# Designed miniproteins, single chains, continued (5), part 108

Each design is a single chain, and the fold is of that chain. pLDDT is the mean over its residues in the fold that is shown.

## One batch from the design tools (miniprotein)

Design m19757
Fold by ESMFold2-Fast:
Structure m19757 (fold): chain A 63 residues (1-63)
Amino acid sequence: GAAERQARRERGLEYVRGVAELLAKELGGTYEVREVDETTLEGTATAGDKVVRKRFDLTPLLA
């Protein structure tokens, strides 16, 4: 149902945030998580002029 889908989406957001935070710690920088669209999240870790990005497809979590 809608509640289960919302919970899965929230878990996806928490997962992406965690990955971005770990990447930022490795780089000695900061992190950001943003929604690209309803099924795609992007985690970005930045340290100085270095940027590492990871995209996560949430479709399997929403199925």
Scores: mean pLDDT 74

Design m19758
Fold by ESMFold2-Fast:
Structure m19758 (fold): chain A 56 residues (1-56)
Amino acid sequence: SRAELEARARHLLRQLHARFGSSAAPETLARMTSMLLDGRVPVEALLPLARELAAE
């Protein structure tokens, strides 16, 4: 389902932030997350969370 896909995308983004957040821009991590999910979740949907994680 879309909700399950979005939950997986948010989880993946958090994992990528934990590993690469100190060296990669939030926009890059959002793009990587979208790409790893074959674009099934667009970058624009992930940017708010990516920026929130980068702030703290």
Scores: mean pLDDT 84

Design m19759
Fold by ESMFold2-Fast:
Structure m19759 (fold): chain A 57 residues (1-57)
Amino acid sequence: DEAEAVIERFVETAREMGFPEDEIEELRKQLEAVKPQGKKAMTDTYGEFVQKYIEKL
């Protein structure tokens, strides 16, 4: 499943960035919720999630 591969890639990248496990789980749920809208929606969702985290650092 192409969408699952995209979700797994984003989840793995978030782990490498040091996201807490609870936040990774929330990210996964958000990506799964927008999965029917396509890759762009998942990419946009991931980008916003990461941006908010980086702004705190």
Scores: mean pLDDT 79

Design m19760
Fold by ESMFold2-Fast:
Structure m19760 (fold): chain A 64 residues (1-64)
Amino acid sequence: EPERLAQLQAEAQRHRDKAGEYRKLADSLEKVKDKYPEELQKARDSAAVHEGAAAHYERLAQLL
C-alpha cells in the first residue's frame, strides 16, 4: 500500500536526519573530548543506532 511505503520512507528519513545531527554533535565534541569523553561516545553510539534504524526501514520499504 502507498501509505505504508510512505510511512516506512518517512521513518527512514527521520532516522537519517537524527544520525546526521548526532554526527555533527560528535564532531563538535571531538574538539573538547578531554572534557566530555562520555558525551562524545554517546553521540557516536546514537549516530550508529539511527544509521542502523534508517537502513532497516529502507530495507522494509524495498520489500513492499
Scores: mean pLDDT 85

Design m19761
Fold by ESMFold2-Fast:
Structure m19761 (fold): chain A 85 residues (1-85)
Amino acid sequence: SLVDELDDAIQENDLETASRILTSLGLKHPFLQKEAIIALKAIEDPEKRRKAIETLVAKAKQDPAKAVVDLSVEDGLRLIKVALK
């Protein structure tokens, strides 16, 4: 799945693969891709990171611009709005 491929790319620091996947989700702007990668890499908890990626993928499939607007600054989540516990 795109979630698994993006999570693997983030864990392996494979910026080319991460950028390609984000482009496929409609996040084509280089600045937004970089900020999304930084935000996802800041999430040290694998389960929280996976949930952030799932949220990004789900929102981007319907409206890529809205996915970017749902920003969080907590724990480095600058471009991704994640549900708090």
Scores: mean pLDDT 68

Design m19762
Fold by ESMFold2-Fast:
Structure m19762 (fold): chain A 102 residues (1-102)
Amino acid sequence: EAEEDLEILRRLFAAAGWDITSLEAVDEERVRITDGATGTTEVLSKEEALELAAAGVLGELLRRGLLPEEERRRELERTLGGEVAERAVEALRRWLARPPLA
């Protein structure tokens, strides 16, 4: 299960064009991500990591052209599978709604 989650995240970050050096489980709910460009290490919940990765993928799709939500959902379903794609879309909506500062 943890390995499967990490594989999904790894594929999603790759689809987003992110250069990550490592992606590993800290515990069953959190992951550690190391950015290959900066060497910065960040510990995120699996939900937060999925939000970040999904935002990156949608950003890449939008850069190519503005896509309807249904089309974005289909692209995520193709990449992640239906259940994870739905969670990613919800997580992305929440992530986009987060204030830029705490």
Scores: mean pLDDT 64

Design m19763
Fold by ESMFold2-Fast:
Structure m19763 (fold): chain A 94 residues (1-94)
Amino acid sequence: GGPRAAGSAAGAAGGAAAAPGARVEARGGEITITMGEDPEARRAALGAAVGAGAVPGVEVRIEGNEITITVGGSEEAQRLAGELARRAGEVAAA
């Protein structure tokens, strides 16, 4: 995964976080998105999760109304998580 891969995952996470009723928590390369009850918001979040899962090195798990995005588990993953958080902030601001 190059810079484009990190940007894609960040964009997807930012989109899901912007959905009405969504809650986002980031922890050491793991991003957990809790979706609201709204079916339209859930569909948007699922689309974002599928986009993130297409990125090499990114693992996506969906359980009920929770989406967990995991970016590795090494020092490299921590650097990527920081970059993803920064880009997600830029996407939310744009």
Scores: mean pLDDT 60

Design m19764
Fold by ESMFold2-Fast:
Structure m19764 (fold): chain A 68 residues (1-68)
Amino acid sequence: MDDLQALEQQALDTIRAAPPEQRGEVIVTQTQAFDAHAGTVLSPEEATALSQQFGTRVQQLLREIDAE
């Protein structure tokens, strides 16, 4: 989990740092990279749950950015 937590944080930081006009593309790219890595180390059920949780965190991050 530690490596996955680090990758999740790096992905969220990358999305946050992206220019607004490119953020959607960065979200897609970072989500795909994170899901691919999770799929190699977790069971399909665990990978699906983690992917859904990551998506929720991305949505929360976007709401925080919009509130600025």
Scores: mean pLDDT 79

Design m19765
Fold by ESMFold2-Fast:
Order: C-alpha cells, then sequence, then structure tokens
Structure m19765 (fold): chain A 97 residues (1-97)
C-alpha cells in the first residue's frame, strides 16, 4: 500500500511539471490530473480504496480531456504524461494484490 501511494505522488509531480510546460485548457486539465492523483495517494494511505478509485477515474478523464484539447502537448510534456500514466498503472496493479 505505501508503494502504491508513493507511485501516485510521483505521478502527480510529473503532471505538475507537464502543466508548467503547457498552456490553456491542456495546462488546466494537467493540474486537475495532478490534484486527483494526490487525492488518490491520500485515500490509499487511509485504506479508502473506493475513494482512491473515484479520484483515479477523475484523473483519467482529465488526461483524456488534455489530449483532445485544442492546444497540443509539447514532446517534453507528452513524455512526462506517459511516464506518469505508467507509474499510476503500476500503483493500481499493486492495489489488486
Amino acid sequence: MKEAAELFKKAAELFRKAAELSTGDARNYMEVAAKAFEEAAKSVEKGDLQRAAVHLTAAYIAITAARISDTPLSPEAQRLVDEAVKLAKKAAEILEK
């Protein structure tokens, strides 16, 4: 459980960095994703897996919205998003055990 929470915190940090490299709607959605992963980490630390799942759903909706926004992500921002998604997936796999 601690490892899953730490991975969500790292994902949030990467989305914060991606937001700094982005503008307009893409930046806003990346900030929403970062906040959602931070809240998912806190929920995992409290043992509230149902609340963690709700925050993860919100994060993925925000990521999808950012990708289809009128402002394309820079290659660096896209790299950070891809890395963050991989960390979040690994965290979710840990929670299933």
Scores: mean pLDDT 82

Design m19766
Fold by ESMFold2-Fast:
Structure m19766 (fold): chain A 80 residues (1-80)
Amino acid sequence: YILTGKLGELVYEVLGKKEASFGEIWFAISQWLFDNGRIDAEKQTVDLSGTPLGEALGVDSLKLDDVSPLIEMLRKHTIP
């Protein structure tokens, strides 16, 4: 579903593994968000607009102090 697209490709490219733990997946996603300028430190928000993450959650942004919806969605799609 969500991590079988470009973000799934990124996770496996960065980690070099066919399967990854949730911690490794979260690390890869966090690095991708940072590297693509999607983290706004002044507003304490992450921009998910136009991403498979935002599409799956039905939101364009999340607060950095409340990323639990993103974590729950990733957990559901990456670990049985």
Scores: mean pLDDT 68

Design m19767
Fold by ESMFold2-Fast:
Structure m19767 (fold): chain A 83 residues (1-83)
Amino acid sequence: MPKITAQQLVDFMRATRADGFVLEVDGERFLVTSAEEAEALIARHPDAIFRVYAARGGRPGIFIGELDAEEVREIARAFRLLA
């Protein structure tokens, strides 16, 4: 399966007016609205697979997929491209 890119995430956020992502790991959900929050979550769970949802106003919306730590780094890059 091709990996998700930062540019695809930026384009998706703009199209859906999403302002963040909800990442689920070990049965817990985390709202991520910045590159630093995404990087901190990867640092705590470096080998995890995250379930990722687009978010708007802290509410989970569209399921994007199951992403590894490398793909969650693309979320951090997407926030840096939007900054």
Scores: mean pLDDT 84

Design m19768
Fold by ESMFold2-Fast:
Structure m19768 (fold): chain A 86 residues (1-86)
Amino acid sequence: MEELLEILREALERLKKAKSAEEALEILDEAVERVKERVSEEEQRLFLGMRHAIKDMVATDPAMQDPTNLTALFEQQVELLAELLS
């Protein structure tokens, strides 16, 4: 769990600097690759579920094309996961 949260927080910091929804999704895809190599299958499943939800929202909600809104959503998901794992 700790390594998963570290990867997610690193991705969040990069997302804060993203200038487009496309760049934000690329950052998330890189985080998924890091998760596959370094965390348990159960931890990976939690991360992949969150990434899938974010990607779906970007595709269906025009407001989520703004990388600021994507970053806020990702931050909320990371904080929720951290709270549940505390």
Scores: mean pLDDT 71

Design m19769
Fold by ESMFold2-Fast:
Structure m19769 (fold): chain A 92 residues (1-92)
Amino acid sequence: MLTPEQRAIAIEIAEKTKERIEKLPLSEEVKEAALKMLDYLKEALENPEEAEELRAKAKEALAELQKKATAEDKELILKAQKEAAEEVLKKK
């Protein structure tokens, strides 16, 4: 189980990743699948009691994303997640 501080950081990374993905030149279907996956992951972090069900839904959303996204789309999403994580972790 994550500490409260680690959970807060993970939630902030998810939110910043969502903001970056919304600005990416992705198709609506790929964008919706990516945002839905991140929403389920964030909700699982916020609600540990429902985490198993929410993680299962996130895995299904990820499977849809993998089917719909091109290699370029996947690289853009991964880069957005990395940059969001770096932004949050560089907290002064």
Scores: mean pLDDT 80

Design m19770
Fold by ESMFold2-Fast:
Structure m19770 (fold): chain A 83 residues (1-83)
Amino acid sequence: SSLGFEILFGPLKEAKKLIEEVETKDLPKEEKIEKLKKALELLEKAKEIIESHRHQIPNVDEYLKELEELKKEVEEKLKEVEE
């Protein structure tokens, strides 16, 4: 059901929201760093949840690929903002 999908992908959705806020809002450097670090934590949590339920998720490898791509994006943004 859609509810089950929301529980499984909740952390991924929240991570995407934080990344979008850093990209679209005029935020202080410290707040950008905090949001990006939180997004990274949420992406790690999303990976753990998705891996734990991989047999129940259609096209699981596509979601895992998206997570790795988002993680790299966040790590690059953190490097740019911290420097």
Scores: mean pLDDT 81

Design m19771
Fold by ESMFold2-Fast:
Structure m19771 (fold): chain A 93 residues (1-93)
Amino acid sequence: MDEEMKELLSNATEEDIEIIKKAIESGKDREEKIENITLALFTIYQRRYPITSEEEALQVYEQLKPVAELLLENYEKNNGDIEKAIKNTVKEL
């Protein structure tokens, strides 16, 4: 699995966790929740890793989408415990 994605989630700050939780809660359905989580993760990623082109940005976004899906699955499996969802997602990456 991509080591950068694992590092991103394992080093998530309290602010990052809150952004991710709000992204999940603001989605009307599963698809919108995944899109919101992907955007949240992309925002956190770009603060840590410089993105040099639009092409690179699109590639990172597409790589984050399956991570967002896995995170949502772990969030639902753990009754909305975001910290446990992040920990389990990192462990599966």
Scores: mean pLDDT 81

Design m19772
Fold by ESMFold2-Fast:
Structure m19772 (fold): chain A 61 residues (1-61)
Amino acid sequence: MPSIEEIKKEIEEIIKNNASKLSSEQYDQIVALLTEANKANTREAYLEAKEKIEEIVKQGE
């Protein structure tokens, strides 16, 4: 299972690779999710944030 640092890198790559496809509202949602995960600072919180971010990105065609 990936470490917190590995999950953070995966999230950063997802955001970076999809930044041009995201609306301002979607980007704000992603930032809020990541901020909450950073505040919690648990592996579970980062995994939850990653899955929600992937859902947002999937809709940001």
Scores: mean pLDDT 79

Design m19773
Fold by ESMFold2-Fast:
Structure m19773 (fold): chain A 88 residues (1-88)
Amino acid sequence: ALELVRESVRQAFRASLTGEPIHLHLAVEESERKKVEEEIKKAEEEYGIKIELSFLPPVEPPELDEAEREALVAENRAEAAAIKAEAA
């Protein structure tokens, strides 16, 4: 979770060099929000940039999005493996 925030901050810092305003939308657990807010504030202070942080409501259950995405990846990989095995 924090590594995703750091990557977003890195992207935001890069964007600030072009003079564009930075809008950051993150979906994080309630327990992680405090850490995310602290990271953003620290980055704003250190880099002198302005970041508009918005927390997206967590998809409930979050596992549904990940399960659907993993299912698609697994289906794709199973199909590719079956085709490759038949061709071999």
Scores: mean pLDDT 62

Design m19774
Fold by ESMFold2-Fast:
Structure m19774 (fold): chain A 85 residues (1-85)
Amino acid sequence: GSMARRRAAMERLADEIAALVRKGDFKGAYELAKQGMVDEGLSPSDVIEAARRAGEKADPRLVGKVVKIAEEAVKEAQELLRKQA
């Protein structure tokens, strides 16, 4: 179902962002969060939740930072999607 596919996309995004955060690649984490909306069609809340899980998986001390990066990526993705409509 669509919910299972969305969950799989969110879990993949969380794992990939976590791997980048562990390497200190916050720019890469930002780009993946943006692509989650633009390319994968995830909602803002889906991307933010994936980022929260990514932070918990990588380093719980960084959860707030990773979530903030995702919030900024979401804002840019929303502007890009608005221009394409």
Scores: mean pLDDT 85

Design m19775
Fold by ESMFold2-Fast:
Structure m19775 (fold): chain A 102 residues (1-102)
Amino acid sequence: MSADEILAQVDEHLQKADLAFQKKDFDAALSDLEAANTLVKENLEVVQSHPNAAALFQRAENGAGVAALIGGVESVFGNTATADEYFKVADAYEHLALLLKP
């Protein structure tokens, strides 16, 4: 698989995860984030040297921040189960961001 094809698949999984997250489909969001994480881990040097990796890093960092913020709000209001799902999504985004970091 070419570097461009790998980055395109990571971008597709990230887009699907973002849409699932917006719909509160946490299982679908986690599934796509795990697929993206696996692709990056298996192709780490290729991905880190690609010029588009920095843009994907910023998107993953944004997803982590938004999910953590909403999880924190849900936790404050006592919605512990919902907060836990948001924190799992935040952690998955953060793991992806760490792999994509320039």
Scores: mean pLDDT 88

Design m19776
Fold by ESMFold2-Fast:
Structure m19776 (fold): chain A 95 residues (1-95)
Amino acid sequence: LDEKIKELEKKVEESPEGSVERAQNLFRLALLYEDAGKIDKAIEYLKLATDDLLRAGLSDIEKSVWILSLSVASSTSENERFKEAYRESIDRLEK
């Protein structure tokens, strides 16, 4: 777990701000922190990933794929605060 977190944190630092690549790595960090029960960190990384996706200038198809992925993640999450964070991210991407 710690090795994977460090790998993803390095990839985030190496990725351009507002890129899909950085967003993917931030989203993976959010999932790992959720699995570890660190919900506040998971929500923070999800918000950062969403910010990058909004700045990346996604196509309609790419946007739809991300919305679907976030919807699936929301449906499988057992934490109400994280479910609300997923919904907020979906709402922001749909605008």
Scores: mean pLDDT 81

Design m19777
Fold by ESMFold2-Fast:
Structure m19777 (fold): chain A 92 residues (1-92)
Amino acid sequence: MKSVLEQVGKVATAVAQAAIQLLEEKGASPEEAAEAARQLLEELTAGLSEIAAYLAEQAVQSLIDAILKAKNREEAVKNVREKLEEILKNLE
């Protein structure tokens, strides 16, 4: 299980960092950042076991939900950072 949780944490972190970069550096909308997060999830889970892929999907769906609930780009960045911290604490 420890290895699986480490893989899930790495996927969630990579997706969150990519979303934040799109929102802050590229001026992407929350909808565009959420779409990129879904695409990156598919790419990063292609080599994972079914259980690791399932858990990573749940974590990333939580990040996508946090992005889409935001009223603006600044709130989306804040929501992603807070949700990533929550996800990583739950994986300990």
Scores: mean pLDDT 85

Design m19778
Fold by ESMFold2-Fast:
Structure m19778 (fold): chain A 96 residues (1-96)
Amino acid sequence: EAERLVIEGEATLSLAVMAAVVAGDEETARELAEYSQRVREAAEAGDWEGAAEALREAAEVLRRHAEESKDPVLSRVLERQARLLEELAERLEELV
């Protein structure tokens, strides 16, 4: 179950990165990719609490970039992905 939630988190982050790339926001894409790496490293170590924390921090980053974005489509996508990451982080913490 924990592995599945991390995979869903990675997919959620990947979609946000792709949305930022398509919108031409390379800075946002780069920052989000860094959080994707942190989630992966925690998961590879079996650190599900660390993975949950990285997903929660990524959600905060997504909300910040959504607020700052002048692209309404990108802003909407980032806000949606942030909510999904928060839900995944909460579910991961329930498993430990």
Scores: mean pLDDT 81

Design m19779
Fold by ESMFold2-Fast:
Structure m19779 (fold): chain A 95 residues (1-95)
Amino acid sequence: EKEKIKEELKRIIKELKEDLLNPEALSRALSLIQKYKDNKDKEIQELVKELEELLARAFSTLLTDAVDFALELRKKNPNASIEERKELVKERAKE
C-alpha cells in the first residue's frame, strides 16, 4: 500500500516537473495532497510537500497570467460584457 502511494506521488511529481501546467497532473496532485496530507509516513510527507511546492509554483504562474490578462482586457475592452470577457479568456487559453 505505502509503496503504491509513493510510486503514484513520484509519478505525478515527475509529470509536473516535465509540464508544470499539465491539467490532468495538476488535478491528480490536488487529489493526492488532499488524500495524504495527514499521512504519518515521513517519505510520503516529503513527497506531498514536494507536490505542494509544485502546485504553488503552478498556481503562482496561472495567477500572474490571469492578473496580467485581466488588466489587458480592461484596457482593450472597457465596455465588454461578462460573456464577451469569458470568450476572450477562452481565446487566450487556446494560445
Scores: mean pLDDT 75

Design m19780
Fold by ESMFold2-Fast:
Structure m19780 (fold): chain A 135 residues (1-135)
Amino acid sequence: SRLQALGDELVAELRREKEKILEYLKSLPGFESFTEEDVERAIEMFERLTRGEKIPGFSYMDYLNARPILASGLLAAGFSREAVDKAIQVLELLSKGKIPVNSGPLAAVLAAAYEHGSPRTQALIDELVALAKEA
């Protein structure tokens, strides 16, 4: 599917820019202890969600309950409103009404990738947001 194809391309770009994403995240309040393993787990969660897979060992919550918590947390950490909006819209596309309870790290990685990633990374996120608007 187009979602899987775009997801695979974004996964490759997120892994390529992993050190840059981690460096930016560690500069933000509440993310000083974030590790390369935390970024990789977020990327793996993204990859599995784009394939419609369930994440093992996590419970799911209603996306509408998670959305304000994720958005307020990212804004409080110092992410731009635009980056937060893009990350939230990508998660809405992946959620189909339900999202893993520990989706905060994924939301943060997506927001960081949008703000500090390459133009290609930003374009892939924008294409995923466009798919969310079609659904």
Scores: mean pLDDT 82

Design m19781
Fold by ESMFold2-Fast:
Structure m19781 (fold): chain A 69 residues (1-69)
Amino acid sequence: SQREKARELALELLSKVPLELIPRENFIQAAEKAGVSRSVAEEAYERLLRVAAENPDASPEELVELAFA
C-alpha cells in the first residue's frame, strides 16, 4: 500500500538524518518517486512532525511507529 511505502521511506530517511533536516518538499518528492501520492506523503510528513515534537527523545524507529500507528 502507499501507506506502507511511506512508512518504509520515513524509516530509511530518519535513520540517516533528523526530521528537521528533511524539507517537506524533499520528502514528498522521494515519496512520489517510491509510488506514494502527494496527499499521502503530505499527511505522513505532517504526522511525523507532530509525533517528533511530542517525543523529542524517541528513536527513528519509535517515531515512525507512532506516526503510522
Scores: mean pLDDT 85

Design m19782
Fold by ESMFold2-Fast:
Structure m19782 (fold): chain A 58 residues (1-58)
Amino acid sequence: MEIRTVEEVVPAEEAEARAEELVARLRKQGWTLIGEPKIEMLPDGKRARITIVAVRLL
């Protein structure tokens, strides 16, 4: 079993769409998500951090 944390910083206006794209790609590659993607606005209000935790059987 593999556990992977995917973390990306993107423009805040793109964060929702990017999170959906990352989720779709992970699922296509056989990963199962642990919880919902986390999106955190950064202090500048212009960027957001996306965090996704996923698991895959070996």
Scores: mean pLDDT 82

Design m19783
Fold by ESMFold2-Fast:
Order: C-alpha cells, then structure tokens, then sequence
Structure m19783 (fold): chain A 80 residues (1-80)
C-alpha cells in the first residue's frame, strides 16, 4: 500500500504530464523550437518513468517532486 503523500505526488505528476503533452502539441502546431519540444518530451518520459518505479516501491516521493520541478521549469520556459 502507498502512503497518502506518495498518492498525492503521483496524482500531481500525472496532471503535470497531461499539461506538458498539451504544451508539446501547441508548440508542434505553431512550428516551435524543435529542441524545446524534444526537451519537454524527454522530461515527460523521465517523470513517467519515476512514477512507474514509485508505484513499484522503487522511487521516493522526493524523486517524483524533483522531476515535477524540472518539468515545471521547462514548461515555464516553453511558455515565455
């Protein structure tokens, strides 16, 4: 069984992945920077992989939070 803190971190991470995928789709439609699109896709994969491991007891809440902060920072750069 997962802690409540872990469940909340996974829920936040999954919501952020959905937001990031929408940002990628918008950038592709607008002919945005291919390097930014690639960086977003790589960090989406990294967060998804960390959640996958956490659901199997192989990653911590702090590791999920670290990947969330990296993806948030990248989304902010993409929107500016």
Amino acid sequence: SMSEEMKKAIEEGNKLIKEAKKVVEELKKQGGDPKMILNLLVEIIALSATIYLAERGAATVDEIKAEIERLKKLIQKAKS
Scores: mean pLDDT 90

Design m19784
Fold by ESMFold2-Fast:
Structure m19784 (fold): chain A 120 residues (1-120)
Amino acid sequence: SIKERIIENLKKLGELMVELALEYGDEETKKRIEELFKKAIKAIEEENYEEALKTIEEIIELLQEFAEKNPEVDIEKLQQLYFALKYIGEAIKALSEGNYEKAEEYVEEAEKLIEEAEKL
């Protein structure tokens, strides 16, 4: 299902962001990433899409704060993570509106960005 694909992509994004935070020795950001992704996944499982969207926005803000503190981070990887999160947010919104075709398109775009980020 589209919901299961969103959850799988959130798990992959969470792993990539945890690995990035650990690479830069930011254990506090790592813990916040784990907490926010767990919260987002639970909200999707409970079909609380409003809470899921708010949590994705918090994750995006955390990624931006991390980028500002760590100017040596690969900008291409940051952009891929950022746009993958944006597409997952759009997919959640489309899913909440019953627009399964748009949700699938947004998930496919997020999956491409996640695959490219995994190579970096």
Scores: mean pLDDT 90

Design m19785
Fold by ESMFold2-Fast:
Structure m19785 (fold): chain A 66 residues (1-66)
Amino acid sequence: DIEDKLLAVLEADGDAEIAAVKERGGTPEELLLAQAIRAMGKKKLTDEDRKIILEAFDIALKSALK
């Protein structure tokens, strides 16, 4: 199933990005965006995943509008 494989790739890519941000001492905003990317790859979203995605979208909208 292509959808299942795509979601697995997105989740794995998000984990690598989270690790990279932590290693380089990135900002809380960078960490939040990396966590949101990982969460978007999940088939089952927890309330925490939804919160992270919403906060990441808020940051992205604020950046795009300004």
Scores: mean pLDDT 69

Design m19786
Fold by ESMFold2-Fast:
Structure m19786 (fold): chain A 90 residues (1-90)
Amino acid sequence: KVEEEKEELKKGLEAFERYRRLLREAREKLRDAPPLAPEEVRELGRKAKTLEEKAEVEALGHPSVEAFEAALAEGEELAERGVKEELEKL
């Protein structure tokens, strides 16, 4: 069972890293696109069915590249620390 829990945490981290990469790729692809208003982000986010579509909506939801990079870096650090802490408990 411990091996199963470790595998789930590893898959979760891999999924987070994949989504983070998709966010960066989406922002780079859409760097010249205007940012979406918060209401548009919510509506398009509900309609997004793939991780790529969700990443594109979230990338455009930030008012600037600097705000996007700051939020991405913060989320990455928190996720890495959280996974490490959970793995240490197992």
Scores: mean pLDDT 70

Design m19787
Fold by ESMFold2-Fast:
Order: sequence, then structure tokens, then C-alpha cells
Structure m19787 (fold): chain A 84 residues (1-84)
Amino acid sequence: SMAKKIEEVRDKTVKLLEKVKQILEKKGKKEAAEVVDELIQLVKQGASSDELEELFNKKATPEVKKAIEEAMKEVEPEIEKEAE
């Protein structure tokens, strides 16, 4: 069903964000890791992309944004290639 496919996409997104969080924690980027953790919780609750961006912009300093972007590129650029 469509609902099952949506749940599978959500689970994959959560796993990718958890990898990003682990990389940030290993690099000592605690504030960036906390922002990613809040994004993970919103994804689990079925938040829209706009809600995720609003939390990110509200919580993330320029330094936090750069740290998260770099960690995403290091972990799996496939977040953009295969979001399914």
C-alpha cells in the first residue's frame, strides 16, 4: 500500500540522519548533532520538508549548518540520489 511505502521512506531517512548525527558526534560537533537529533524526531512524526527547514533555520547557526552539510556529503550523498 501507499502508506507502507511512505513508512519505508521515513525509516530510510531516519537511518541516514542517524549516520550524519554519529559523524557529527565523532567530530565533536555537539550543537550540530543536537539539531540533527531534533530533525530525526520530526521525521518520525511525519513532518513536512518545510517544517524540517524551519527547525533547521531556527536552531542552526551558520557554523552548525556548514557542519551538517559537510557531514551529509561525507556519510552518503545518495540521500540526493536515492531518496526512495
Scores: mean pLDDT 73

Design m19788
Fold by ESMFold2-Fast:
Structure m19788 (fold): chain A 68 residues (1-68)
Amino acid sequence: GEEVEKKLRELADEDGLADAAEARELLMKHIPRLSETFATLLVTLLQDADGKVDVDELIELLKRLGLL
């Protein structure tokens, strides 16, 4: 829960954006019940044209899905 949120925020730039691939890898390491396919889907849905994901939005989505 909280440790995953901290690690995700550590990946974020000053704008709160993290590399999609790095965010995905972190989720896969720390949320073992999350499938690789589903992690990829979540990150792809949230990523911008330059492959960045809003970390706060990702965390909120994970909480709503009961994954954090």
Scores: mean pLDDT 80

Design m19789
Fold by ESMFold2-Fast:
Structure m19789 (fold): chain A 80 residues (1-80)
Amino acid sequence: SDLDNLRIITEALGMPEEVPERLLERFGSLEALAAAPVSELAEIVGHANAVKIRIAIREGIEYGRVSEERPLTQRFEAPP
């Protein structure tokens, strides 16, 4: 479902649980959300989060696959 797909995206981005439901109330579907201007998304989640959500939808987070072991904002990667 669009709600489940959006939950995966917002959870991967570290956003509150109520965000996916709020977005679907406003836009109705993932397609409508992907087509919406960032300013409309920003009314619900703020500008920075709106940009992140748009990027995540476009790039495609794995629908139906949960990667709990992947840290959302932390990764100790030694730069080259």
Scores: mean pLDDT 68

Design m19790
Fold by ESMFold2-Fast:
Structure m19790 (fold): chain A 82 residues (1-82)
Amino acid sequence: SFDDLVKELKKKILGLIDKIESETDPKKREQLSKEALKELIKWLNSKDPNIRLATLKALEELAREDIRYRGIYEFFRTLMGE
């Protein structure tokens, strides 16, 4: 279902963030951050509109739960025309 897809994408986004925050090497942290951004852009540019919408919804829910994610959600919302 769409709700299950939102939950899966939310879990994947949190997993990317956890990898970045757990990395102690600043150079590797920067590389992981760039890779995380590439994955987010890939999902937001997916040929499947359900993946695009579910990714934005996952970011919206994360921003609602934690103010730290509000900036990234607002950035992508603006970029995607929502």
Scores: mean pLDDT 80

